# Designed miniproteins, single chains, continued (3): the designs that were tried, part 3

Each design is a single chain, and the fold is of that chain. pLDDT is the mean over its residues in the fold that is shown.

## One batch from the design tools (miniprotein)

Design m8071
Fold by ESMFold2-Fast:
Structure m8071 (fold): chain A 116 residues (1-116)
Amino acid sequence: AGKEAEEGAIAGDAEKAGEGGYKAGLSGSPEEARRAGLGGERGARKGYTSGGAAAAGAAGGASLARSPEAAREASEGGRRAAKAGVESNAPPSNVGAAAVGAGGGTAGAIIAGGEP
């Protein structure tokens, strides 16, 4: 979970990073969720591109979501924050921080196959 989120963030793969974070959140373990969020943030710092920052945001947002509704809201917020950061030409660190803070789990919700 945490390693998968970090690897996805370094690769700039928001879906992979989001899936790792979402699984950690779903485990019901606060420590696992925190590890996934930190892994995503660390990966974004290492791979530091606009894509990497967005992936870290998706992982962080997903990992904080405890319910399908919260996951969807976090995913929309993170996507919006990442888009705004890229469009404003903000430093990548600001994009990553905003995405992590707002949540970013659109990828996480999609990857999980949705809810009935």
Scores: mean pLDDT 50

Design m8072
Fold by ESMFold2-Fast:
Structure m8072 (fold): chain A 92 residues (1-92)
Amino acid sequence: SAMAAARARRDALLRRIQDILAQIRALLAQLQARDPNNAAVAALQMELEILEGLLLIVVGVEQVTGIPQVDLLERLLARYEELLARAEALLA
């Protein structure tokens, strides 16, 4: 069914976001250890906090509506992937 497909896609997106979030946190910890006063690392940490807040809002919308927020999660995933790429570039 369309609802079963949407739920499966949502679960896959949430798992992907959690995997990327773990990678970003690990990279930011490495960057912080290299240079504790790096303003670029501080900016990435602030952006990560904003994205984590947005993820909680999306989960809240799902709890209230009962509808998998696939489109919102896909947009949020793209923002996490961009943040991961920026963290990887700073480590290189």
Scores: mean pLDDT 88

Design m8073
Fold by ESMFold2-Fast:
Structure m8073 (fold): chain A 70 residues (1-70)
Amino acid sequence: SAEEVARGIGLALDAIGVFIEKCFLNPELSSEEAAAEAIKRAEELLAETTSPEVKEIIKKAIENIKKAKC
């Protein structure tokens, strides 16, 4: 459980990091474009994941990325 939570958080931060990089370091991109890149990364990570606990954490990250604005 603790190992799964740590893995899930790490993967969520990977995807969130894509959003921050695209949004903050490339201000020419729209929030939708930044979110699309981050969600694509999160979905790739989700597809490689079998743990339900890890999947839940990644899905929450996707939800929050969809609501985020630059």
Scores: mean pLDDT 82

Design m8074
Fold by ESMFold2-Fast:
Formats: structure tokens, C-alpha cells, sequence
Structure m8074 (fold): chain A 97 residues (1-97)
């Protein structure tokens, strides 16, 4: 199961890198630097979600939210709650367009 999930993630990451905008690639690169592994994974998940919703224009913003989720996981409990709330609020704003 895990091996299949990792292979699927690698395939998704390749597709993103091949046809993503420079803006989207910059967010993905930053996610990799800030939270190695998990940052890139969650940023890629955000991009995939934008594509599934038919909102390709939101790829960079949803990638940024994925990075913020990865960062929040490393924060102390109180800061994690604040960051999660910010992320949820931002996602709601983007989706209500």
C-alpha cells in the first residue's frame, strides 16, 4: 500500500513539474526547502485538489496552503491551532469564488 502511494505521489509530482506554471513550481520548490518531504507532498496534494476542482488558476495558492499545513504540523499546539484556522479560512475564501 505505502509503496503504491509513494509511486502515485512520484507520478503526480512529475506531472506537476512538467506542466505547472513557474509560479506553481516556485511554491513547490519553497515547500521542499521549508519542510523536506512532507512540505512537497502536501503542496503537491493542494495542486492536485485545485486540478480536480477545475480551478487550475488556484494551483499556486493551494500549494501554499499545503506548505502551511506541513509547517503547522511542526508547531507547538497553540500555534498549530492558529495556523490550521488560517489555512481553513484561506481555503474557504478561495473556494467561494
Amino acid sequence: DLEEELEAFEELLREILENASEETREVLRRAREVVPGEGERLAAAGIAFAREQGKEELEPELAELGLKLAEAEKLPEEEREKKRKEIVERARELLKK
Scores: mean pLDDT 75

Design m8075
Fold by ESMFold2-Fast:
Structure m8075 (fold): chain A 88 residues (1-88)
Amino acid sequence: LVEEALEHARKAAEALAAGDVEAALEHERKVLEAIEELLRAGRRAEAAEAYVEAARLLGEPYAAYEGLPLAEVEAELAAFEAKVRALL
């Protein structure tokens, strides 16, 4: 699950760098699902590790790609943070 979350975070970052917002949002959703599964399993430390690393990986492509529909990306990140905080 941690490796699954990080693999999807890497794929989201690659999609963002390539300008494929639809693929990036789909991979972000899968990151959230993996983190939620870790939290449901009581694996809070691993969920926190996955969240921090995923956020780091996603932050760099956002800065690099000015053509992104920023409102959609910001809404997904806000939902991501809200879900992780609610489960911690």
Scores: mean pLDDT 67

Design m8076
Fold by ESMFold2-Fast:
Structure m8076 (fold): chain A 87 residues (1-87)
Amino acid sequence: SSLEEEIEKIIEEIIELLKDDPEAVKRIQKLAKQLKNAKTKEEYKKVYKELGEELERALRRSRDAAVRERLVTLTAQLNKLMNEKLK
């Protein structure tokens, strides 16, 4: 659906934003694939929680103010879409 496509686009933007953090990129890519392959709402929620935790770790590690500001914005957008999907 278009909602899933919007979620995927934001995750891809986050991956590009974090390209200088290869460990974060690797973990987020794995979780993005798990989200796409999730078969149940409960599995989706669990994987999304893990993605949120990785995004928080990436935010804490980042020393670039512009990267941090953009990551906060993208994470807020992702949360809005996820709340809509998980209704």
Scores: mean pLDDT 87

Design m8077
Fold by ESMFold2-Fast:
Structure m8077 (fold): chain A 62 residues (1-62)
Amino acid sequence: MEEELERTREESKKATLEAKSRDEGLRKATEIGVETARRTGLPLERAANAAGKGFQEALEEE
């Protein structure tokens, strides 16, 4: 379970860095979080937090 959250964070960060805009990055991060919750059965809040961490890390790097 924690491995899936870590992968979600990394995937969200990568997608945000590749996005043309912050809004596009946020949309992609949201989709990644939802997909993780759907696939793993984890609460959406937990998956969204992991995706949100990746999004924030990407913004801090940019």
Scores: mean pLDDT 78

Design m8078
Fold by ESMFold2-Fast:
Structure m8078 (fold): chain A 95 residues (1-95)
Amino acid sequence: DEERRRLLEAARIYARSARSEGELGPRGEELRRLGEEVLELLEDESREEEALRRGEELLERVRELNKKSQEVQREAAEKLREIGEQVDEELKKRK
C-alpha cells in the first residue's frame, strides 16, 4: 500500500517536471506527453492500475534519459579534449 502511494507520488512529481521543464534534454517532449497521460489517469480512480503502469513507464524513461544525459556530457567533454589535443599538436608543428 505504501509502495503504491510512493510510486504514484513519484510518477506525479516526474509528470509535472516533464511538463514544466524544457531542460529534460532532447526527448523532453516525449516525457511531457507521458506526464500528461499519467496525470489524466491519476484523476480517474477506476484507472488507478493503468496510472501505476504508466507511472512506472515514465520513471523508467526518466532513468534512461538520465543515463543518456550523463553519457552525452561525457562525450562532449571527450570531444573538447580531442579538439584541445589537435590544437596543441598543430601549434607544435608551427612553433
Scores: mean pLDDT 62

Design m8079
Fold by ESMFold2-Fast:
Structure m8079 (fold): chain A 101 residues (1-101)
Amino acid sequence: AAAPRITRLEVKPLGYAKPGETIEVTVTVGGDEPATVRVELKDENGNILDSAEAEVAGGETATFSLKAPKEPGKYTLRVTVTGADGRTAEVEVEIYVGKEP
């Protein structure tokens, strides 16, 4: 099969989360082979504050739950999809916690 692909990425809530709120990350894996999906919530210094991982069949969707930090600020949500052949696809999304627009 081709390299793994992220065909859908959805993060809730949109824009910003309240301190300690649950952040839901929905990922759809492209292709026809299973892949490992890892979701990490990182601070500005690259420290991993929360993470979740699952094996997802090709073409299937998985939903992950992470907890927003208590400290307001800017965070990075990183999604890594690793295929059976060791190839990876990565996406990063900025998450704002406790900051009003």
Scores: mean pLDDT 80

Design m8080
Fold by ESMFold2-Fast:
Structure m8080 (fold): chain A 99 residues (1-99)
Amino acid sequence: SPNVERLREQTIKTLETVKSETKDPELKEALDELIEILKDPNVTAEQLREAAEKISELFKKVANDPSLSEEEKLKILLWQLSLMGEIYVVIRALEREKA
């Protein structure tokens, strides 16, 4: 679907931006893995849910770093909200195409 392809491309751009802003190597690696999953034209809603759960847990881990300022923690939480929102839109679009 052209709609799903555009949503995947937009989400990949958001992932690249978040990756450029993060210092955590584990989070960067997980973001790279999600980008590769989204590049697959046969990606499933199930694969995206699993990847989204992994990324969400890593964002929580990074946001709970006691060395971070309140401003840095807020920025991480805002990135998590934006990214999770885009991923859920892709998941819904994929599910709609199977219905």
Scores: mean pLDDT 82

Design m8081
Fold by ESMFold2-Fast:
Structure m8081 (fold): chain A 74 residues (1-74)
Amino acid sequence: SASATQAAADALVRAAAEDPSQARAYVEGLLKQGADGDALRAELERRRAEVETSDPLLAEVIDALLGALDELLA
């Protein structure tokens, strides 16, 4: 659901902001629990666009999560 995807994206961004070195592990954990990787990618891309000019450090955190998703979904 959209609500579940938003909650997952909130948790990923918060966790990766505290420890970006674990971005891959956080994404992998959610995918193993059945999270929709394509929906997560779309939501993270949307959030990146929203913060691109206002919070460049947060945009970098989201880029790390998107990179991890790309590797795990390939």
Scores: mean pLDDT 84

Design m8082
Fold by ESMFold2-Fast:
Structure m8082 (fold): chain A 78 residues (1-78)
Amino acid sequence: SKIDELVDEIAEETKDKRGLEARREAFERLLERAVEAGLISEEEARLIREGWLRLHRGEELPAEVEEELRRLEERLLA
């Protein structure tokens, strides 16, 4: 899928970085490129970013949203 291609590309670009800051940077870069590619809207990117930040602050999210964000984060680490 196009999103998987973007994840792989960004993971390669950030592979020399480690830890939470590297994952945050990769995630933000993924959202920016996804908007540029027309895969998601700017509003969807904002909501996804807010969800990711809330998850890392330990806030409760709808289970489906949390699962999707965790899958995306795992792919960025792999």
Scores: mean pLDDT 69

Design m8083
Fold by ESMFold2-Fast:
Structure m8083 (fold): chain A 125 residues (1-125)
Amino acid sequence: MKRVLVLGAGRAGLEIALALKEAGHEVTVADSSEEGVKRAEELGLNAVLTKDLEAFLEENASKYDVVVVATRNIGANLRLTSIAASHGVKTIVLAPEEDHELFLKAGADVVVDTVEEAVEAILNL
């Protein structure tokens, strides 16, 4: 069992969170979107609404074994990746293949293209 923080309550983030919860991990989803948090709660996930994901991550990163960066904003994902890496937390980023080198340079431990690869990366930790 791992304590996993999923940043982003979009479709991909929610699918990752559900799969990890089903696999027996403790999962928290954080988003700045009230609608995203509502969807996560409706799916039975632990969810946190925060207006500032970067500030939330700075304060809370040490509580988690793994951080999954899965928001829809590449600039936000780069900043979140750098913050998680700076705290020494295992950092997995969901990004298209063209952006993999960029996120690895930002400090990501693993960069993946799909929900299935993100789940597999955590299950193999």
Scores: mean pLDDT 90

Design m8084
Fold by ESMFold2-Fast:
Structure m8084 (fold): chain A 99 residues (1-99)
Amino acid sequence: SEEFQEFFNQLVKFLGSKSLGIKEGAIYDLLPESLKNKLLNLSSESFEKIVKTLFNAKKSGKETLQEWKEAVKESSSLSESEKNLLLELLDFLEEQAGV
């Protein structure tokens, strides 16, 4: 979980935590236990797909959580369970951003 937490913090930094108002370092500890368990049980393949989907959205100029949610919903590479998990994560990040 420590390696995952470090990677998650790096992901939040990369996705523009400053623009989202998300507080770095504490965010993983604020995750609901149900969401933490889903993330910890995620296969390396599913995790990689999720990361690539978010990074591709960011690289394509999508800067808002709403635009990323749209990109997730439109993804052909993510399964429905992967989409649902990622949407839960983005909803959590939106709450932390104060929007």
Scores: mean pLDDT 68

Design m8085
Fold by ESMFold2-Fast:
Structure m8085 (fold): chain A 83 residues (1-83)
Amino acid sequence: MMEEELKELEKEVDEILAELRAAMPSMSPEEQRRASELEQRLIYLMSQAHKAYEAGDEEEFEKLKEEIRATIEEARRLLEEVR
């Protein structure tokens, strides 16, 4: 159900944001800029996912879920580069 999926996405986003923030002091200025862009993107997408959930728009929610997961993957790649 969308509510359970939304809670799962919130947890995944919170975890990746915490990892990005923890890694930022070790990043170059360009990597820090990229991390900030990813943070802003994830916050925006989660806001949109909440709106889709409240509206009962399952199709929009699924599209946003895919975009959020793709953005998390991009953030994971940045974290691998910093390690």
Scores: mean pLDDT 85

Design m8086
Fold by ESMFold2-Fast:
Structure m8086 (fold): chain A 100 residues (1-100)
Amino acid sequence: MTPLEKAKEEIIKIFEEVKEKLSPEGQRLVDAFIDAVKEAKSPEEIARILLLAAEYFKEHLSPEDQEIFKEAFRKALEVLRKHYPDLPEDLIAELEKAIE
Protein backbone atom coordinates (compact mmCIF):
# COMPACT_ATOMS: atom_id res chain seq x y z
CA MET A 1 0.00 0.00 0.00
CA THR A 2 1.41 3.41 -0.98
CA PRO A 3 1.79 6.30 1.54
CA LEU A 4 -0.97 8.12 -0.38
CA GLU A 5 -3.37 5.15 -0.05
CA LYS A 6 -2.57 4.87 3.70
CA ALA A 7 -3.07 8.61 4.26
CA LYS A 8 -6.41 8.57 2.40
CA GLU A 9 -7.62 5.50 4.36
CA GLU A 10 -6.68 7.01 7.75
CA ILE A 11 -8.20 10.44 6.92
CA ILE A 12 -11.44 8.89 5.59
CA LYS A 13 -11.72 6.76 8.76
CA ILE A 14 -11.28 9.85 10.99
CA PHE A 15 -14.11 11.70 9.22
CA GLU A 16 -16.39 8.62 9.09
CA GLU A 17 -15.99 8.24 12.89
CA VAL A 18 -17.00 11.89 13.58
CA LYS A 19 -19.83 11.80 11.01
CA GLU A 20 -22.11 9.98 13.51
CA LYS A 21 -21.82 12.98 15.92
CA LEU A 22 -22.79 15.59 13.28
CA SER A 23 -26.13 17.05 12.21
CA PRO A 24 -27.66 15.78 8.93
CA GLU A 25 -26.21 18.85 7.15
CA GLY A 26 -22.77 18.21 8.68
CA GLN A 27 -22.99 14.57 7.57
CA ARG A 28 -23.73 15.63 3.95
CA LEU A 29 -20.72 17.97 3.94
CA VAL A 30 -18.45 15.24 5.37
CA ASP A 31 -19.67 12.82 2.66
CA ALA A 32 -18.69 15.36 -0.03
CA PHE A 33 -15.29 15.82 1.65
CA ILE A 34 -14.68 12.03 1.79
CA ASP A 35 -15.57 11.71 -1.92
CA ALA A 36 -13.07 14.49 -2.76
CA VAL A 37 -10.31 12.80 -0.70
CA LYS A 38 -10.93 9.49 -2.54
CA GLU A 39 -10.25 11.27 -5.88
CA ALA A 40 -7.05 13.04 -4.70
CA LYS A 41 -3.88 12.05 -6.62
CA SER A 42 -1.24 13.63 -4.35
CA PRO A 43 -0.70 14.74 -0.71
CA GLU A 44 -0.84 18.35 -1.95
CA GLU A 45 -4.33 17.71 -3.36
CA ILE A 46 -5.45 16.28 0.01
CA ALA A 47 -4.08 19.43 1.71
CA ARG A 48 -5.99 21.66 -0.75
CA ILE A 49 -9.20 19.67 -0.15
CA LEU A 50 -8.72 20.15 3.63
CA LEU A 51 -8.26 23.93 3.15
CA LEU A 52 -11.43 24.20 1.03
CA ALA A 53 -13.37 22.04 3.51
CA ALA A 54 -12.26 24.19 6.48
CA GLU A 55 -13.44 27.40 4.74
CA TYR A 56 -16.75 25.85 3.63
CA PHE A 57 -17.51 24.17 6.99
CA LYS A 58 -16.82 27.42 8.88
CA GLU A 59 -19.52 29.11 6.74
CA HIS A 60 -22.13 26.31 6.69
CA LEU A 61 -21.81 24.30 9.93
CA SER A 62 -23.34 25.03 13.34
CA PRO A 63 -20.86 25.98 16.11
CA GLU A 64 -21.27 22.48 17.60
CA ASP A 65 -20.50 20.76 14.26
CA GLN A 66 -17.55 23.16 13.72
CA GLU A 67 -15.87 21.98 16.96
CA ILE A 68 -16.31 18.31 15.95
CA PHE A 69 -14.93 19.12 12.47
CA LYS A 70 -11.90 20.97 13.91
CA GLU A 71 -10.95 17.89 15.99
CA ALA A 72 -11.17 15.62 12.92
CA PHE A 73 -9.21 18.19 10.86
CA ARG A 74 -6.35 18.25 13.41
CA LYS A 75 -6.15 14.44 13.33
CA ALA A 76 -6.10 14.51 9.50
CA LEU A 77 -3.17 16.99 9.60
CA GLU A 78 -1.26 14.60 11.88
CA VAL A 79 -1.85 11.81 9.33
CA LEU A 80 -0.45 14.00 6.50
CA ARG A 81 2.61 14.96 8.59
CA LYS A 82 3.22 11.30 9.50
CA HIS A 83 3.08 9.99 5.92
CA TYR A 84 4.55 13.12 4.20
CA PRO A 85 7.09 14.75 6.56
CA ASP A 86 8.57 16.62 3.55
CA LEU A 87 5.38 18.63 2.85
CA PRO A 88 6.20 22.37 2.73
CA GLU A 89 6.17 24.01 6.19
CA ASP A 90 4.20 26.96 4.73
CA LEU A 91 1.42 24.62 3.54
CA ILE A 92 1.21 22.94 6.97
CA ALA A 93 1.09 26.38 8.68
CA GLU A 94 -1.76 27.46 6.35
CA LEU A 95 -3.72 24.30 7.22
CA GLU A 96 -3.24 24.93 10.98
CA LYS A 97 -4.48 28.53 10.60
CA ALA A 98 -7.57 27.39 8.63
CA ILE A 99 -9.09 25.84 11.81
CA GLU A 100 -8.39 28.78 14.16
Scores: mean pLDDT 82

Design m8087
Fold by ESMFold2-Fast:
Structure m8087 (fold): chain A 90 residues (1-90)
Amino acid sequence: MEAARAAAGAAEAARHAAETGTAEALTGAAIALIGAAIQAELEGNEEAAELAREGAREAAKGAASGTKEGIEEGGRKGAELAARAAEAAE
């Protein structure tokens, strides 16, 4: 359950970024989501890997927006996708 654990951690990071509204926190969440995607691929779970990659794209898009609204949206979407990746990795 390494991929599930990694994705769950990424979901918490993304939620924290949505709550704080900082690009730095959301960049950290995007990195955590990339790690979760790599772990899912190593475990052969393509569904969990793709969900984590989609989460990383949303988090990166939010961080790049330079707006509080964009960061909060990217964090929320990243957290939702990370939670789905964790479920798929179980």
Scores: mean pLDDT 85

Design m8088
Fold by ESMFold2-Fast:
Structure m8088 (fold): chain A 90 residues (1-90)
Amino acid sequence: SELLRLAEEAGRAEAEARRLLEETGDVSDPAFVEAARRALELQQRMAAMIEAGAVSREEAIEAATLAAMLAEGLEREEARKLATEALASS
C-alpha cells in the first residue's frame, strides 16, 4: 500500500536523522535538519491519509510500527509504543 511505502521512507529518514544527531550532537547541522524535515513531512502525509479514513486502523498501526522499527536502535516494544502514540496524536 501507499501508506506502507510512506512508512518505509519515513522510518529511513528518521534513522538517518538519529544517526547524524548521535555523530554531531548538533541539532543545527544542515544534514540533520534535512533528514528531520523529510521524516516529519512523510509522517504528516501518513497522518493525513489516516485522518481521511482511507485506511483501516490496523493498517495504520502496521505502517506506524514499520516506520518506527526502521528507525535505527529501536526495540520492538519502543517501536510499538511510537506507533500507538503517532496514531493517537492525529
Scores: mean pLDDT 75

Design m8089
Fold by ESMFold2-Fast:
Structure m8089 (fold): chain A 66 residues (1-66)
Amino acid sequence: MPAEPTLLDVEGAEEERRRLLSLVDPSGLVVRFVSPSGAETQEQRERLRELGRTVLVRVELDFRRP
């Protein structure tokens, strides 16, 4: 899975950057949605390790899209 540039710099806006950072942060959604439910957590973490950057890129699209 390739990585895209402009990960945190969405058009360079500070507000958008901080907003995106909160989603990536443990207080956000991507990392927090993994529940500590044994097997489910293990499977989700393994898939996220490979798709980690892909998930972050998708969040950027949501910011750019109205």
Scores: mean pLDDT 41

Design m8090
Fold by ESMFold2-Fast:
Structure m8090 (fold): chain A 90 residues (1-90)
Amino acid sequence: MLSPEERELRNKAIQLGIEASKLAMKAREAIKNGNVEEAQKYLKELEAIRKEMEELGKQAKDERVKEMILTMVKVYDNQIKALREEIEKL
């Protein structure tokens, strides 16, 4: 059973993941529309969420919670890299 503190960290990470997914979708739509400024705005917001998620992973003491959060961070690192490369082509 997770401690209340670890459960709270996990729940926060999940909510950040939902927000990150929405921002990634908005960034992709902006790229599709050729809107560089809007794409860069959503990318910057996504990078901020990724950083907050990484800090939650560092705070986690339970190994499973830590691994879950850091795996999510890696997923968004890959998405951020892909989005940056697509924006550079606009």
Scores: mean pLDDT 87

Design m8091
Fold by ESMFold2-Fast:
Structure m8091 (fold): chain A 71 residues (1-71)
Amino acid sequence: MTVDEEIEKLEKLVKNSPEGLKYIEKAKEYYEKGDWEGASRYLAEAAGLSEDKKEAIKEALKATNSILKES
């Protein structure tokens, strides 16, 4: 699973939260810029706004771990 695929899974878990989707957009922007710490923070914020917080946190941790392995 790639970082992009992991972010997409989290995006689906926050699709009903406009604020969560804004954080996903920010995470993608920061990841594209090579700011892995910023990207990871925004993924965590998005996960906190999911209806299924446990699953969203698991997916955010997977994406964060993949991003940090690239750094």
Scores: mean pLDDT 79

Design m8092
Fold by ESMFold2-Fast:
Structure m8092 (fold): chain A 87 residues (1-87)
Amino acid sequence: TVEAAQAAAEKLDKLSKEDQKKIEQILLESLEPARSITDPQELVDALRAAIPVAKKKLEDAGFPKDVVDAVTTAMQQSVALWAEKAA
């Protein structure tokens, strides 16, 4: 629903600047193996493989489940956009 999308956006906006930077760093580290990939299909596969790695790193860093779910959902949506370009 529209309400669910608004709630997720509001949750991310309420994160501290330091928490936002920490999430960004975890995402960059999780996506690092994909940075050298030039083939679109291999890139999509590597990005999909990075999602569970990022989830584990966020959980290990102590972020609450709702933050982890919001970040991983955003990653899944980004991968879907990259998959459209690969097709």
Scores: mean pLDDT 72

Design m8093
Fold by ESMFold2-Fast:
Structure m8093 (fold): chain A 94 residues (1-94)
Amino acid sequence: AAAEAAYQRRQALLEATAKAIQQMKATNPDAYAAFQAALAEAAAHAAAGDAEGAVAALDRAKAIVEKYVSDEALKAATVAVLDAWAAHIRANPG
């Protein structure tokens, strides 16, 4: 079913994202801390209704992933998750 395929795709992206974050934490804990700070900043801006601030914070999180995640598949999956979150924030601003 289309819904089942969408669910499986989402789960695969989330699993790949978790692996990317774990790899970054192991290889560069400072990059991991910066990535978590960017995600927290994005969540805070989104909660305040500041869609542009939230997206800017997600763009910084993507830049960290692009620089510090060496596995291309894990990198692509993590960027896709962040892009989906940015699109959701832009479609649903406060």
Scores: mean pLDDT 83

Design m8094
Fold by ESMFold2-Fast:
Structure m8094 (fold): chain A 73 residues (1-73)
Amino acid sequence: MVTLTFTFDKYVLTATFDREGSESDPATADVTLTKDGKPIKISEVKPGDVIEATGLDADGKVLLRATVEVKAV
């Protein structure tokens, strides 16, 4: 599994993903990952990578966008 920590001002959100699924905070319905401005799959994310994560609510509205450090769990 891969754990992502999103930091946005006063927020620290940790999302844990496996290869086929993503499990995150209930408030976040979907998470989009990019590296160097390019979309990446969760299977391409490696520990130590610095990526940008965008959290969306159930209506597809952006809740947060943050640069995150990836670590293996």
Scores: mean pLDDT 57

Design m8095
Fold by ESMFold2-Fast:
Structure m8095 (fold): chain A 86 residues (1-86)
Amino acid sequence: KEKLEEATKKGIEEISKLPNPDLAQLEISGLENTAKNLLESGKEAVLARLTSPDGKKITVLLDKSKEEAIKHRIERGLIEELETIP
């Protein structure tokens, strides 16, 4: 729980650095919703930045047990890049 709260707070800080405040607010709302779902399911989370094939970057919380599934999506070209935020 505490690790998820810390990851969520750090994600909000990273999103807040975006130059467009409207897009930042939308991403913060998405991050908070994901954090709530992970908390309710008792899952461990990792904070990550995804780059889509069109170059858009999105900050997300991932279920730690799904990290390998995301790597497979990158290998298949469905996600351009994944960067784990410490």
Scores: mean pLDDT 66

Design m8096
Fold by ESMFold2-Fast:
Structure m8096 (fold): chain A 63 residues (1-63)
Amino acid sequence: GVAEAEKLQAEGDELIAEGRRIMEKGGRENILRGTGLVLRGIGLRTDAELLMKKAGDTDYKAK
């Protein structure tokens, strides 16, 4: 539902922010680690968008 989508979006945003902070420290290891966290965060945001779209589709068919 919408509540699950909001939780996934919040988790995704936190992972993206943490990944970017790690990347800002510089160095190959920090860039690789930070990139991994950003990709995970993007994945969670995509999952949240899919859940929101499914919830919206159910409401759209009821109108």
Scores: mean pLDDT 77

Design m8097
Fold by ESMFold2-Fast:
Structure m8097 (fold): chain A 97 residues (1-97)
Amino acid sequence: NEKLAKEAEKAGEQLVEAAEEYKRYRELVEQGDLSAIPKEVGARLRAIGSGYQLALLAKKGKELGNKKAVDAGEKGIREAEKIDPEIGKAARALLEG
């Protein structure tokens, strides 16, 4: 159970990092720096993948009664939603579905 909680914490950290990168590169593109587009796309895909992984780990935590893994999932999703509401909501939908 400690292992599952740690894996969820790491997935949450990866989600937040990718969401922050996506936000940063998207802002550069919106300011006219089109050279940032490949990095924006890459960060968005990493954020989606990390969100999916976190949602699966937290969902498994619910099934096993692992509150620490569930709490790590909720924390990571909330932090991502503050950075990018679309990324956070997508991860939450996966967790709830």
Scores: mean pLDDT 86

Design m8098
Fold by ESMFold2-Fast:
Structure m8098 (fold): chain A 88 residues (1-88)
Amino acid sequence: DPASELLSQLLLEAIDRAFEGASEEEIKEWLLEQGLSEEVAEFIARHAVALAEGKALEELKKYTREELNEIGRQMYEQAKKLVEKLNE
């Protein structure tokens, strides 16, 4: 699924950037440039930085299952829309 592949690439790149010392703001700005919404870009950047800092589980525990499912749905839908736009 091209949308899942794109989303995975964006997530892994965000994580890689965080491990290389990029700030949450820098990663968020990069994700916005990729075409993700403010909310999704902020979520991914925050969690990428938290993972690099060894606080991934601590950050995830701040969210309900319902909130995580909704953000996950938004991530997938936005990736799908980006793939569709690239093929237009």
Scores: mean pLDDT 87

Design m8099
Fold by ESMFold2-Fast:
Structure m8099 (fold): chain A 60 residues (1-60)
Amino acid sequence: MVEESTITTEITAGGRRYRVTFTVRGPQEDIEKARELAEKKDFGGALSKVTLTGVRAELI
């Protein structure tokens, strides 16, 4: 079954800190693995497992 969830992380770009929220779709197991990889800052690995359906960035 495909699920939709959010993965939130913090990045630094241009000397500013951003909270980035990815909205992703995929099997629950793949979403869980993507969340683990995102916590390790492996965004390429995280996004390879799921379909990215949205992204939002907020300045912290």
Scores: mean pLDDT 78

Design m8100
Fold by ESMFold2-Fast:
Structure m8100 (fold): chain A 85 residues (1-85)
Amino acid sequence: MDMAKKLAEILKREAERIKKTRPEDKEMADILEKMAEALEKGDFESAKEQAKKYADLVAKKKGKKAGEEFEKAMLEAIELIEKAA
């Protein structure tokens, strides 16, 4: 029913996948879990902060453009959910 809860479930599933398949990326999985918890609580500002932290790690691992593209897409998704709430 709540789009924020659906996104949170997706993020939690991705975090579990990272922990199982890429345990070296545990920090990224932890950030996704914190983002999911913020979305479940309706704390969209904290969710956006976690998205930025995740984008910074993507930038370090895959390059600046990849991080910027992820940050933009995730912030737009969170803002759309917030406006629909």
Scores: mean pLDDT 82

Design m8101
Fold by ESMFold2-Fast:
Structure m8101 (fold): chain A 96 residues (1-96)
Amino acid sequence: YIDDLIERLKKIIEEAEKLLAESTDPEVQSWLKTFIDFVKEQISRLEKLKKEGKEEEAYIEAFRTRLMVHLIIKEGEKRFPEYKEFFEKLKEILDS
């Protein structure tokens, strides 16, 4: 369900915002801000497609969004191995 994905993405933003508030590393802060902005854009697009009744397009975009978010999380984990537990938490939320 698209609603389930939107709720998972909102939880991912919540976790990312928590780390952003705690982080003192400018590179991590920059990455997290870009990631949060990206996920917010994906949520906005999915909600708009759902509201407009574009069921097929919303379904395709949901699949693409899930894949893109997963790949970005994987790249973030590779770039910031010291935050592995955080990225594993994001993957658990996404895969729930």
Scores: mean pLDDT 86

Design m8102
Fold by ESMFold2-Fast:
Structure m8102 (fold): chain A 90 residues (1-90)
Amino acid sequence: AQGVLLSIEVKAEAEGNKLTVRTEAVVEVDGKRHTLTFEETYELASAEEAKRMAELLNRLAAALQEAAARNPRLTVEELQALYARVEAEL
């Protein structure tokens, strides 16, 4: 009864050289659902780097959601392979 992660959504947005990453997680504890929202802003070396990182993170998040829906037991190696695939398509 410590909690179960039901869903996680990640959205990245670039504004100039600033990268904002918003994470929304839905957790169930004792039959009650709680929505946890985290937002962090990072300052990168350039606006181009921030935009590329936002695109990479959004694509990775979508790919992870699809992979998790098909196989809830992803290994570290499978996650690394997925990251490499998304990065190659960027």
Scores: mean pLDDT 73

Design m8103
Fold by ESMFold2-Fast:
Structure m8103 (fold): chain A 70 residues (1-70)
Amino acid sequence: MKIDISKLSKELGKEYAFKVAELTLEHIKAVVDYKGGGITPEEYEARLAQIESREEDVRKEFIEKNKKLK
């Protein structure tokens, strides 16, 4: 049982990319809803802020995972 930095980087990279793609789709959906007139500017800004907060949380989680798996 051992963890190689290269293998760890690849696995974490895949998982991170998948999470980022999911958040990117939510961002695109917010833009579409805003351009379509379905939401107010305030709701749009609130959704963007939530997505950015979640992206930051995901980044921090993956940094911590990388540290713990050393």
Scores: mean pLDDT 73

Design m8104
Fold by ESMFold2-Fast:
Structure m8104 (fold): chain A 63 residues (1-63)
Amino acid sequence: NVDDLIAGLQSDDAGTRLQAIAGLGQLGYDERAVEPLQHAAQNDPSPLVRESAAKLLAYWQSQ
C-alpha cells in the first residue's frame, strides 16, 4: 500500500528507496506521497533516487 511504500523511501538502502518510488509510480497518484517524494527529490544522498523522485512528481503534475 502507499503507506508501506512511503516508509520504503526512508530505507537506509538506496535500492529499496528506488523500488519504493517505482511502486508509488505503479499505484498512481496519491497526495500522501507528494511531500515525501519532494523531500527525496531535494535531499536524498543518492543522485539516482533524487532524479527518480523528481521524474515521478513531474509525471504526476503532467496528468
Scores: mean pLDDT 86

